Designed miniproteins, single chains, continued (2). Designs and how they scored, part 88

Each design is a single chain, and the fold is of that chain. pLDDT is the mean over its residues in the fold that is shown.

## One batch from the design tools (miniprotein)

Design m7048
Fold by ESMFold2-Fast:
Structure m7048 (fold): chain A 56 residues (1-56)
Amino acid sequence: GPVARVAQADAGLTDAQLREIVAARTDAELRRLAERTGLSVGQVRNLRAALLEEGL
């Protein structure tokens, strides 16, 4: 939905980075994604939750 797309635009994330966020299974994977994207771990968790709710 619009929340995840707005967050993607604000963060400058690519479709490949969104797929990696959705595929993450552990806190360690979320921390690595946060480091690579420049987001906080909390922001990556919030994006993952929103993307999963939207069926992505």
Scores: mean pLDDT 72

Design m7049
Fold by ESMFold2-Fast:
Structure m7049 (fold): chain A 79 residues (1-79)
Amino acid sequence: PVVRIDVATDTPAEAEAARKLLNEKAVELGATFALVSDEPVSATLVFDVSPEEAEKYAKEIVAALEKAGFKITDVEVIH
C-alpha cells in the first residue's frame, strides 16, 4: 500500500517541521520507501503491510500532524 499525505504550510519553518514529522513517522512505522517534497509539503510513503494496517498508519500520521497544529489538505491510501 501507498499512503499519500498533503500538508498546508504558510512558512518555510512550518514546512521544515512538517517534513521532519512526516519522515519521523515514516521511520517509526517502518516505511519501505518515503518521499517528502518541500513546496508544497507532500509525502508518498510505501508500507509492506496489509491494506488495513496502511489505513491505521495513515490515520496515526494524520493524527500526529493535526496534534502538532498542521492542516491536512489531502489523504489517500492506495491498495
Scores: mean pLDDT 83

Design m7050
Fold by ESMFold2-Fast:
Structure m7050 (fold): chain A 101 residues (1-101)
Amino acid sequence: VTGALGAAVHSSQASLYAKKGDMDKMISSLGTGVSLTQQEYNLYTYGKDVSNQSYNIVSNTLRQVSDYTKQGDYDKAAEVAQKGSNEVGGLFMEALIEESN
């Protein structure tokens, strides 16, 4: 199981829900992504550094999304959710490239 890929998927879903105005589903989707990222850490799938970085990216994304939604800036909340999703996915892709090299 790749928690970062799961986090990326859920961050993308959160972005979609933010655009629809479904804030509760957006926050729930990001929370699921954090949980999946933590499972990668516990399973030692990609090593502690990659899992910790993924966890930090998702946590920072959750904070920023929460801050922007509190400000009523749903467009920016959706943008940071998508950016966080892309960063988490990129981190795991880099780890996979290192393993293949």
Scores: mean pLDDT 59

Design m7051
Fold by ESMFold2-Fast:
Structure m7051 (fold): chain A 79 residues (1-79)
Amino acid sequence: MEILERLDELIEQGKSSEEIVAELYRLFAENPDLTIDELLEAVRHLLEKRPDDPALQATYEELQRIREARKKVEERKKK
């Protein structure tokens, strides 16, 4: 799936960061093959284009916390 290309399209259309993040979460919910790492990469891509956006910064921080929590769960399962 061309998630980064879709995000670039939304940016070019003048969509707000909030609208773009909502679309990203929708794509993630509809595609079980998408990992938290791919979601983080997509938000990082948005931050490279909008580095001073507080909504994107907050979203990236939240996703990093989720990733860390999931890592801890997977570490427990590997026993």
Scores: mean pLDDT 75

Design m7052
Fold by ESMFold2-Fast:
Structure m7052 (fold): chain A 70 residues (1-70)
Amino acid sequence: AAAAQLAAERARLQELAEKQRQLVQQAREGKLTALPKEVEDALQPQVEELEAFLRPFVEAQRKARELAEK
């Protein structure tokens, strides 16, 4: 019974993944300066995961700058 609903949800996840790729690519290129509220609300949980994933990278870059200055 639930199989049809799971198939529909999987299709929605594929659409969200494609939109996430666009946002990640724009952020990586430094072109993403602001997000519309509607887009942010729709992708909020995914954005939080991406921020947590990138946090160690940002910290490493920050420490590298401090070492270069010292």
Scores: mean pLDDT 63

Design m7053
Fold by ESMFold2-Fast:
Structure m7053 (fold): chain A 80 residues (1-80)
Amino acid sequence: SDEMLKALIEKVEELAGKPWEELPEELRETVRRMAEERRLTKEDVELLKKYLGEKAKEVVKLFIEIEVDEGMKLIEEGVA
């Protein structure tokens, strides 16, 4: 979903203190893949920590919150 990608980009920009275009390519690729595949791996967490340190938890939290919110919406609509 483009909405998840946008939310993750905005959060990473906020936490890194830099616009998306100035962030390392490997970080940008990881965030894009997380949103596209709806999957968070150990390697993703390690890479987020490499660039964001302790603040990486905020990206992980946002990812989980979006997944929960979308899942709840599908259940309420009777499609999950």
Scores: mean pLDDT 85

Design m7054
Fold by ESMFold2-Fast:
Structure m7054 (fold): chain A 89 residues (1-89)
Amino acid sequence: MAAAYRVEADISGFTREQALEAMRKAAQAALAVPGVLGVEGEIDFEKGKITLHVVADSEEAARRAAQAAADALKSMGATNVKITPAEPP
């Protein structure tokens, strides 16, 4: 059964370049997890927010991928990193 998670973080104080690099690293970290089917990312530069939607072929893979993305965002200096269950597309 496919599963999905949403990863949200505050990137207030990031430059545009830092925000784009953070999203790239988070997406790459998630995609490196076996069983991941896809990752969608969105950056709201005005509000200083980043959102990643992770979809995987299993609940375990989706959770690991969301955690990998969250850890990558935290390592880049993002704050208030939140992981929530989501419906797969």
Scores: mean pLDDT 84

Design m7055
Fold by ESMFold2-Fast:
Structure m7055 (fold): chain A 70 residues (1-70)
Amino acid sequence: AEEVLKRAEEIAKRAEDLAKSSTDPNIAKEAEEIARQARKVAQLAREGSNPELLAELVRELEERLKKVEA
């Protein structure tokens, strides 16, 4: 739970920073979507939701962010 929260917050920050620094509107838009979903996962983690499901969502967001950063 705590680990998932920390990872989700890190993804959100990285995605927000990418959205602000990117000059490509397609990359900026996708980064904003990743940030929004990561913040939602962080909120669910604070509420004590299913940690296995949240860990899977965090992994998917990490993969999406890595693809956008490439």
Scores: mean pLDDT 80

Design m7056
Fold by ESMFold2-Fast:
Structure m7056 (fold): chain A 92 residues (1-92)
Amino acid sequence: DRAAELAYYGALAAVAAAQAAGSRPDPEMLEAEVTGTMATLPAAVDRALGTLSPEVEAAFERGVAEGLALSGEEARAAALEAAARIEELRAA
């Protein structure tokens, strides 16, 4: 649950922030940025150990897709909300 939620909100925050800034998202750079953000989290450790998690992968893909559908003010709002949710999940 938590790992999948962190992957989803991490991807959504990164992509939506790029869209809000008017930058074209690069999927490879976004994946690296999300992975870096998750480096201190159990999900990153599980991935490094080769533990396959279809839920985490699906959640990441959903976050990217939803972020890419946003622009301007909607993208900015989504990025801020996703960032707040990540902080809540990290504190739990």
Scores: mean pLDDT 67

Design m7057
Fold by ESMFold2-Fast:
Structure m7057 (fold): chain A 52 residues (1-52)
Amino acid sequence: SLDEEMELLMAAVATTAIRRGHPVSEELEAKLKKEYPKAYERVQEAEARAAA
């Protein structure tokens, strides 16, 4: 579905940016958690890996 496509795109773009040192804002993370929870999970994992 379109929502699944959007969630995959958001996860891919956000995690790539985070891995390159571009963190997302807390407000954007809150929005992702509400609207795209699977993308939010991937963002959290990418941030943890970038910090390791």
Scores: mean pLDDT 75

Design m7058
Fold by ESMFold2-Fast:
Structure m7058 (fold): chain A 95 residues (1-95)
Amino acid sequence: MELEEKAREAIEKIATSTDPREIVEALRNAQALIDELRAAGKEETALRYSDELGRAVDAFIAKLQAQGLTPQQVFDLLRKAWEELERERARAAAA
């Protein structure tokens, strides 16, 4: 219940927010929650939220492009968020 609610909130924030910092944090949280759902055996739910995350990311990209950001700048923001998430997971797994 809590995990699904938090995942929905994070995805909604990505779709509706204009603050890159909030969106980066929400992306990280949404991905972590999707991973937790998958680890808990809720693969169908994880896939559904992964699809919703993809749609929210598309909406975010379109919004930033409309505001004058280049596709490369949008991609760099998402790439940095992903690299931070991967580094955090590697550190957590090693600890």
Scores: mean pLDDT 75

Design m7059
Fold by ESMFold2-Fast:
Structure m7059 (fold): chain A 99 residues (1-99)
Amino acid sequence: MEKEKLKKEIEEIEKRVQSLQAGADAIATRDPAAAAHLRELVDRVKQGVENTKKALEEGKPIEEIKRNIKAVKDAVDSTERALQAAQAAIDAGQPPVLP
């Protein structure tokens, strides 16, 4: 069922968001500025997830929900790249790279 598939995709996105939040927390003592920026990105993604969950609960069109999921996935991908760049910079002893 399409609704069940979308719900599962949202749950997988929520798990990725939890991992990103943990990653931001893990670098907070080594790079507070990068951690703060990543937390801002995570908060924006969380807002997108909540909006998508509400749309699904309200029975919004599947096409609208799919569009929202795609936008949230794109935001998660961007945040994951930012976290990877920050972790790589810390590991290399380089100054933090801000997006």
Scores: mean pLDDT 82

Design m7060
Fold by ESMFold2-Fast:
Structure m7060 (fold): chain A 98 residues (1-98)
Amino acid sequence: SLEELLEKLRQLTADALAQADALAAQARQAAAAGDTAKALALLREAILELDITIGILRIALGVLKLIKDEESAKEVQELIDQLEARRRELEAELAALE
């Protein structure tokens, strides 16, 4: 069902955020230890995890717009917005280390 699909997309978003946060925490620990190269690699991995999930959500959003399901499209856009906000925070952390 569409409701089951939306629940899976919510779970995918939650999992991506949790994984990105875990990688970012490891990156901060590496930076604190003086391992800037490891910190940069972990932040780039966190950003890549978010980028993959954003890509999947954008495909779903495109399908929902084609079938004119405006309510579900809005929910998926809100999930994308959450991931893009977190991506911007990680990009700022990465820039601060470079």
Scores: mean pLDDT 91

Design m7061
Fold by ESMFold2-Fast:
Structure m7061 (fold): chain A 72 residues (1-72)
Amino acid sequence: SKKEELERKIKEIEEKIEEIQKEIEEIAKKVEENRGDKEKARELVMEEAEKSIELISLIVERLVLRKELEKL
């Protein structure tokens, strides 16, 4: 059914959100560990920012799918 399809897609996105959040936490830890290396820290901060944008995109996609589910 359409409801089951949407629920499955939402679950898949929620799993991706959890994975990206864990990646961001690991990158943040590496930034702290590399704070003495300004160039390496900068690269890691940029990677963290890129992952944060990806996370926002997934959250928006989840909101759209949840809104579609509410209309069923």
Scores: mean pLDDT 88

Design m7062
Fold by ESMFold2-Fast:
Structure m7062 (fold): chain A 94 residues (1-94)
Amino acid sequence: SMEEVKKQIEELIELLKSKDPRVRFEALTLLKNILENGTEEEKELLIEKGAIEPLLELLKDKDPEVQKLARETLEILKELHPEEVLPPLLEFLK
């Protein structure tokens, strides 16, 4: 159901903030899969629920695997929604 999808996306975004790098990596893998293979509605929900800011923080993650996957994920998101991604990305890279 749509309500279950919304809740799953919200939980996924919260897992990006986990203290466990393995949990952050798994959440990032699932988020990347949604961006590549999900519905347009699911992709839009990721932005609406605030996935961009946690993704930007993961670009500076201490775990190199998480950092790399975050770069790949953000590149996909930037291609899909440049207007939503580019302004906070440019601000973050100061």
Scores: mean pLDDT 85

Design m7063
Fold by ESMFold2-Fast:
Structure m7063 (fold): chain A 82 residues (1-82)
Amino acid sequence: SEGLEKGVELLAEEQAEKVYEELYKETGDKKPGEEAKKEVIERSKEVLEEAKKKGLGAEEIRRRIEEVAKEVYEEKLAKVKK
């Protein structure tokens, strides 16, 4: 359980940082990236809860966290274009 929680935290932090950097490069503004980083971390907690309930393997957990990061990135980028 503890190992799973730490693994999700590390993956979420890495993906959040990547989204922050990409949004900053594209927008020149830190705010979208800061909001995205927070959202990726929060939504990754939901992935952790599902992983605990369903016994998800490491590869599936990684895929889901990467998908969360991608969705958050696309959502923030779309808002900046409006």
Scores: mean pLDDT 84

Design m7064
Fold by ESMFold2-Fast:
Structure m7064 (fold): chain A 67 residues (1-67)
Amino acid sequence: MELEIAAVYLDELLLYPGRVSEAKERAIRYGEKKGVSRETAERAIEKALTDDDVLEQAMKIIEERKK
């Protein structure tokens, strides 16, 4: 679930570079819809920005969804 939240955040940034606040809010709302707390969703977003392994796995989820 955390990787899917990170994927939503990164996908929004790829579509709308510079819309960081909107991308973050969209990813948090996606997480809340899936039963994840706002705090947990925010940590997933931070990991996507600071952890290269999380970034790689989230990018793979984005690629699979576009297939």
Scores: mean pLDDT 78

Design m7065
Fold by ESMFold2-Fast:
Structure m7065 (fold): chain A 70 residues (1-70)
Amino acid sequence: MNILVLKPDGTAIIYKDGKKIAEVKGFTQEEIDKFRNGDKVTIEEIAKYNPELAEKLKEAGIDEVTVIVT
């Protein structure tokens, strides 16, 4: 299971099968507000807001994530 955790400070953390694989900064509060807990979001959608995170997901072989907003 692939999980993206969005924190209010703009930090995004990626978990693949329960293991932390990446952590990035750069999400704005306005971008975070576009996501809701339980959203299934594709790399293409993430790339509209954070292209750096989208590239890290692509490198990890992740096509889709479930979002958790904290």
Scores: mean pLDDT 81

Design m7066
Fold by ESMFold2-Fast:
Structure m7066 (fold): chain A 68 residues (1-68)
Amino acid sequence: MKPEDFKTEKGKEAFKRAVEAEKQGNYLEAGRWYALAYFEDPSVKEALEKAKEAFRKAGNQELADALF
């Protein structure tokens, strides 16, 4: 998954912020940004899976489940 996979600038920015948060170990913030990237461009379904993974790593199963 790459920033260019998103058709909107908002989706690209959200994805970039999610990757930075994940690198810092801030999984809750990463999940929020991945979810925003998916809602900005739902064609990038991998962003939804990344949001769920990040929320699980943050220990927040409720947020991961809420995405479905």
Scores: mean pLDDT 77

Design m7067
Fold by ESMFold2-Fast:
Structure m7067 (fold): chain A 88 residues (1-88)
Amino acid sequence: MKEYTIGIVGEAPPDRAEEVARRLKEAFLKLPGVESAIATARADGRITLGVTAKAKSPEEAEKLLDQAVKIAEELGVRVLSATITEVD
């Protein structure tokens, strides 16, 4: 298995950003292979999410990224960028 870092940057309504960030962190920690998750919300609604996960293949890592983006969108985040990087 290889280690991957998933980064998501998005926007939520400022009055909901902290709750959305908390729910994102909780949801991502439940995903298979996820080792850690951190989510930060700003007063202006900007959300930054970092996830560290292990996957057996790049294909599984890409599926995890797709799931992470869908979860963010379902929680009301406008996703501005989503990236996945293999950790060397």
Scores: mean pLDDT 83

Design m7068
Fold by ESMFold2-Fast:
Structure m7068 (fold): chain A 85 residues (1-85)
Amino acid sequence: SMENVKKLLEEIDKLLEEFKKNPSPENREKVMKEILELVEKNPEVSEEEKEIIKTMVDWIIENNASAEEIEVSIELIKTMLKHRA
């Protein structure tokens, strides 16, 4: 439902704002893993989109992505999810 996707986007926005307040390496891994968990648990997200997002999250964690790269990646995830609602 559109309500389900809206709630998912609101939860992702909350995680992005928490990351912006404390962009530490520890918080990077925590925030990205929480976003992945929210996406994977959501039945409105396709398996293809889940796989793309998982790949992005794994890359960010493995390559110690910068705060700017993390913010851009989260915005891209939000954009992908919005275009399905």
Scores: mean pLDDT 82

Design m7069
Fold by ESMFold2-Fast:
Structure m7069 (fold): chain A 88 residues (1-88)
Amino acid sequence: SLVEEEIKLTEKDLEELKEEFARFVKEFSPSPQDQQKLENMIKKAEELLEKAKKEKDPKKAMLLIIHADSTLVGARMYMLVLKKVKKK
């Protein structure tokens, strides 16, 4: 189904974000507070994706996928802000 295809794309994006986050932590050494915020955002995206997989209503499933995608974008934006405030 289209929902199943979108779930697979979001799963791939989530795994890529996890790799980006690990690299970000290693290269930029963000504060424990900022690391925790990013980990919470990643966890939230995982929870939304898990709910989407169990949702029987395609419209509700798609809204959960969109929320997961938005959370991943938010995490990347937060990392970008942290990169810009750190001295190179």
Scores: mean pLDDT 88

Design m7070
Fold by ESMFold2-Fast:
Structure m7070 (fold): chain A 61 residues (1-61)
Amino acid sequence: ELIFIEGTEKGRRAVQLKLARMEANPEEYAKLREAETKGDPEAQAKSRELLRQAIAEVDAA
């Protein structure tokens, strides 16, 4: 579901919201991305949770 949602209008808004947060805290997100690329399951779970929260916020709007 999340993969297909990223290609939809809702998914695009969620991605834009996530990008805005990354712009506000670039160092925090850079570290998260590095940990995720190294296969850290906690970092991967946190990244998925941030996307889920962004999708929920778009739905609530």
Scores: mean pLDDT 70

Design m7071
Fold by ESMFold2-Fast:
Structure m7071 (fold): chain A 87 residues (1-87)
Amino acid sequence: SASELQELEDEITKLEAQFLAAAREGDLEKAEEYLRKLFELMSKIKSKEEIEKAAKGLIAYIRSTLEPEVAEKVEAIIERLLKEYLE
């Protein structure tokens, strides 16, 4: 139902916020944990193309907002998990 889809979209938004907060703090372990949950949830309701687009958006955001060294490490986590969930 539309209401069920909205609940899942709200959970995706919450997981994205938690991932970005952990990434900003340099907590790579928590960032990976939230990102795994995010991609797992997205794999149930989003197309491969939508997940790839979301991942590119996250990479662009972290490159613009985080220290370069931290951004590079977080980007590597995003790319590894994207491969794990889409291959």
Scores: mean pLDDT 85

Design m7072
Fold by ESMFold2-Fast:
Structure m7072 (fold): chain A 63 residues (1-63)
Amino acid sequence: SLADEALEALRRGEEAVRRVAARNAPRLPGEVEFTFSEELVRAASEEQLRRMIEGGRAAARRA
């Protein structure tokens, strides 16, 4: 489903941001964070889900 695709994309983005944060840990301890609400994702409209998918993928690409 789109919600599951959005959750996967957001999890990949979160993982990528964690890797970036780990590389910068001495300067940005605990301040670089990518989080999302699974409940919000599952309640989102189709249009919102598509935006979430793109956002998660963009975050993953930046890492």
Scores: mean pLDDT 67

Design m7073
Fold by ESMFold2-Fast:
Formats: sequence, C-alpha cells, structure tokens
Structure m7073 (fold): chain A 77 residues (1-77)
Amino acid sequence: MLYEERELTPEERAQVEKAKELLDKTDGNPLEISRKVLEVVGDSPAVRREVARYILEKYPDNPVVQFFARVLATEPP
C-alpha cells in the first residue's frame, strides 16, 4: 500500500536527508541523480515520495528529472 500521507520514521527522514545531500552534490546530470537517489532511498515508499517532491522543486524545468520523480513517487512495492 502506497499513499501520499504516510508518516516518516527517524530512519526514513535520515534517508531523505542523505538523498537531498546527494542531489545537492550531483546538481547537473539527471540520469546520475536518478541512479544515486535510487541507491539511497531503497524500498520505502514514504522516502521515495519525499525525495520525488524535493527533485520536482529543485528541477522544475527539467523534463527528464520530472519524469524520474513521477516514476519514483508512483512505483508500487
């Protein structure tokens, strides 16, 4: 079950912050961003959703990154 309003655990919040840090360091290549983020976020739908939201906010004009963010947010377990 994957829904938008699942609460984050402390561990999930740490994963989100780590993914954001990787995004900040990578800043430029959407495919490399996608690969690194997938490695960090694992299988938590809540973490994937929060990271997808951050990606959409950081790269509003990048269609490849937007596509990746949508897939990340909607991929079922």
Scores: mean pLDDT 69

Design m7074
Fold by ESMFold2-Fast:
Structure m7074 (fold): chain A 57 residues (1-57)
Amino acid sequence: PVDDAVQTARQRAQQSPDPQVSQQLLDLADMTRQAVDDGADPTHMAEVMLTGVDDLL
């Protein structure tokens, strides 16, 4: 679910030694949560989120 994906991104942000990557992960988490709140499919957004996390790491 999207909440688990958002939590994963936030944990990865905390573990990242690069402050730019950390900020991008936090922004990705916030954008994904906002999209779901606006009516986007939670499963699709979770997949997009996890792909974004992998691309940044």
Scores: mean pLDDT 76

Design m7075
Fold by ESMFold2-Fast:
Formats: sequence, C-alpha cells, structure tokens
Structure m7075 (fold): chain A 78 residues (1-78)
Amino acid sequence: DLEQLKKLIESQTEIISIDYEASKKRGLELIKKGDLGKAADIFETLGLKGDKESARLAAEAYKKLGDEEKAKKMEALL
C-alpha cells in the first residue's frame, strides 16, 4: 500500500531526526552497561545519517555481537 509506505517513511524520518548528541550519549552509556545490541542500533541509525564516528562505533558493537555482515556494512560508511 503506497499510502502506508509513505506514512512509514515519514515516521522513520522524524525518529531519525532525534538529537544526535543525546543519542550518542545514550549509545555510549549502553556500551558501558554491556547492552551492545541497543547501542549498535542507535549508532547504526546515526551512522546511516552520515555520522562517521557513530558508524565506527556501530561496527565495533556489531563485531562484539558477532554480526560481521552488519559490522562490514557500517565500516563501508567510513
């Protein structure tokens, strides 16, 4: 459904436009607590938006999780 797809894209765009500084801080706190999966999700979102530091942090988190495919995808953004 084209209308459903459009709404999904708009919702995702608004979620992605969250404060980069606050999101990075949250991701780093999750890494410190050992919650690598949630940290990787946050840094992947920021890395896909062009933040190379977050792309690197996502790649490192995915490597620690054993997700080599996602880690390589994040490294490709560097």
Scores: mean pLDDT 74

Design m7076
Fold by ESMFold2-Fast:
Formats: sequence, structure tokens, C-alpha cells
Structure m7076 (fold): chain A 77 residues (1-77)
Amino acid sequence: ELELSREQRLRREVQRLIVERGVDGITRADLEELARRFGVSVSTVSRALREVDAQMRRARAVARAAGQDPEPAAAEE
């Protein structure tokens, strides 16, 4: 099994936070915590956040253009 690179693991964690809180719900403290956990700069985390957000926005735009609202419910139950 291939282990994920640090960069790939960071992107997965960022994606999880975006799904959980949304981009607007992610604070500077969250970025600093991720930077510490992955041993990268806050700038690296911010870049990953921006890239993942853009990817998710593209997916949402496609769904909206198709006349659908396939948004999952919040993680509850």
C-alpha cells in the first residue's frame, strides 16, 4: 500500500474541514494547527485550502447547473 505524501494528507484534512465547517468557518487558528501537525508553513496550508475550495466549488457549480441540490446533510446521528 502506497502511503500518502505529507501534501496529500494535508489536502485530505483540509477537505474534511471544508466539508465540516465550510471555508468561511475555518479560522486562522485552524490553519496554524494544520501547519504544526504537518510541519509546513501556514502559507502552504492556505494554498491547499484555496485549491481544495476551488475544486469543491467547481463540483457544486456543476450540480447547480444541472438543476439539482444534492447537498448532503450535516454530519448528525
Scores: mean pLDDT 71

Design m7077
Fold by ESMFold2-Fast:
Structure m7077 (fold): chain A 106 residues (1-106)
Amino acid sequence: EYLRKTLDSLSLLEQQVMLATALLHPDPEVVEEAGDIAAERPELKNVAVRAFQKALTHPDPAVREAAVRALGKLKLPEAIPSLQKALTDPDPGVRKAAEEALKEIE
């Protein structure tokens, strides 16, 4: 909601910076919305993959789970190694999300 409307008023560079910042946000809902936006905008997918990979190291398992689900929605082979690592995450919710995300890509 908020991110989509804000991004539409920004330049491509500003969109990339905002998306990368949103994916490091402590709110899992913000991370999930950023993932949906990246899936809708091919020009942002590479920035999104790198930012979600960083979000997978976040201390909050809810943020890591949101990042894993968002990576799955992108359906990019470049995300596979990071999703495979998430299968060994200490949180069972993150591991389950990684299994579902890998099925969406493969």
Scores: mean pLDDT 73

Design m7078
Fold by ESMFold2-Fast:
Structure m7078 (fold): chain A 67 residues (1-67)
Amino acid sequence: SELFEKLKKEAVEALKKDPDNVLAVATLLGNEWREPEVIELLKEVAENSKNERAKELAKEALKRIAE
């Protein structure tokens, strides 16, 4: 739906601006989007985020969507 596309775009843009954004990571985790851009952002957060919760959520998201 249009609402899900908008939510995805907003979460992606929020993480590009702030890799420590826990709410943006949680949004990507909850929706399990598998687009390459989403996977690369989650990898970036998992490796380099300064926020431990964001790192944990990004690792969980990658476990669920990237095999």
Scores: mean pLDDT 82

Design m7079
Fold by ESMFold2-Fast:
Structure m7079 (fold): chain A 65 residues (1-65)
Amino acid sequence: SADALIEAAATLAQEGRSVEEIKETLQVMVEAGEDPDVARATYKAVAELQGRGEEVTADKLRALL
């Protein structure tokens, strides 16, 4: 689900994982059946929030998707 991708990305970003590490994790989830377009939008939203110096939360990611 979109929520599963968003929650995974938010958790990893809060743990200090790079956008590349988050992309790798979301790609594994896509191979398990998650939507690749949602995964791509999600890691781009992470990069956007980090570029602004904002905290990456699931709610902020949902607002950008």
Scores: mean pLDDT 86

Design m7080
Fold by ESMFold2-Fast:
Structure m7080 (fold): chain A 81 residues (1-81)
Amino acid sequence: SDADLLRYLTETLGLREEHARAVLAFMREHVRPEYQGLALAQLADDPALIEALRAAPDAETARRLVGEWARAHLGHMLRDD
């Protein structure tokens, strides 16, 4: 559930709530439905990205960082429109 994913990102990965919401919104908008779980698992398994997201000064920066990461790492999992 969304509540469970938010708790995971905030309590386990250490993101601020607004950053976690921005990350989840990006995933919902830009990752194909069949890859949502795999994309989140790859994000959680990237310590450099998690550190950068924790250090981000605002939700806008967190959204930009996850977008840049996704273009580099998710490839075919992204919606091609």
Scores: mean pLDDT 85

Design m7081
Fold by ESMFold2-Fast:
Parts: C-alpha cells; sequence; structure tokens
Structure m7081 (fold): chain A 103 residues (1-103)
C-alpha cells in the first residue's frame, strides 16, 4: 500500500502525527473539496484525496477536517455527488479487503 509506505516514510523522518493536528484554512478546505470533485470525475474517491494529503503533509486528514471538506463538497456539488463518491469509496475498500484475503 502506497499510503502505508507514505506513513512509514513520515515516521522515519519524524513527521508522523504524534498528536499533530493539521488545521486547514477555509481556502484550503475549498481547494480540497474542488480537488475531491476533480478526483470523482476520474472515478477516484476520498482514498485518493487522503493519498494526496499524505504526500503533501506526511499525515492523514483528521476526522474534523474531513467533515469540513465533505460539507463544502456537498454545498458546492450537491448531495447526490457526495453519495456517489462515498459509494465508490465503499466499493474500493471492499475490493481491497478481497485482495488482501486472496494473497
Amino acid sequence: SKIAEGVREAVELGEYGFGKKIELSEEEIEYYAELLYELTLEGKTLFDLNKEFLKKFGVYLSKEELEKILKKFKEKYGEEALEEMLKREEELYEEMAKGLLLE
């Protein structure tokens, strides 16, 4: 998993979230909501957004920051777009779980 590799690299660099909380500005929340929408047009999900965030900051998005991004996404692109993205994310995690059981 590239995400697990990124977390490991961040730990080795001393960058892993030892209680570190990244607080996003309103402009950054809007940016990540727009990036998430662009990702959904490519058939990608929150998994891919978290991967990009991990690459940039060396830490995962907190639950609070994720909720802010999802709220902005819903406000800009509507509830159906949010539901479709979340359904694709659930399907991706189910496929990943199956892959782990078949290795």
Scores: mean pLDDT 69

Design m7082
Fold by ESMFold2-Fast:
Structure m7082 (fold): chain A 93 residues (1-93)
Amino acid sequence: SSEEILKKAAEFLVKNKEEIDRKADEMVPELREQYKDKPLTDEEIRRLARVRAAFEAAENYLKSQGIPIDATTRSALAAAALAYEEGKAEEVI
């Protein structure tokens, strides 16, 4: 179910927080260049980086577990990444 995928992704993100946060920090310069014509704050760029890093990490994890990345799985991944950025990933588990 989508709820089971969401929970599995959230559990992975919580367990790997330090690596995901580091990957997010590494994405910041590229995101600033991508959004250079938009008046985004440092905090908004950092939030985008955290969401993208979390989504990519969880997607790669699910692929490694043999889970196909269909529309339902991608929706659950997006929800898990947003919950992670908001500090609510533990509430989803």
Scores: mean pLDDT 86

Design m7083
Fold by ESMFold2-Fast:
Structure m7083 (fold): chain A 69 residues (1-69)
Amino acid sequence: SSREALAAFAEEVERRNLSEEEQVRLAAEWLEKTLGIDAELAIRAALEGDEAAREEVKAQFEAYVAKLA
């Protein structure tokens, strides 16, 4: 479940003493695996301030949410 995935993420962060950048990269990989959001776009949106990447991530998230409705 998403809740268990978040708990596992938090445990991994604590276990490996991950930096903020490494946490973002790990979260992006989790988003790709769980929601199908492109990890490279998520990393660029969060770490590089890429506005085009932010809009694309938003579009991919909206597509995922639409499938749940």
Scores: mean pLDDT 74

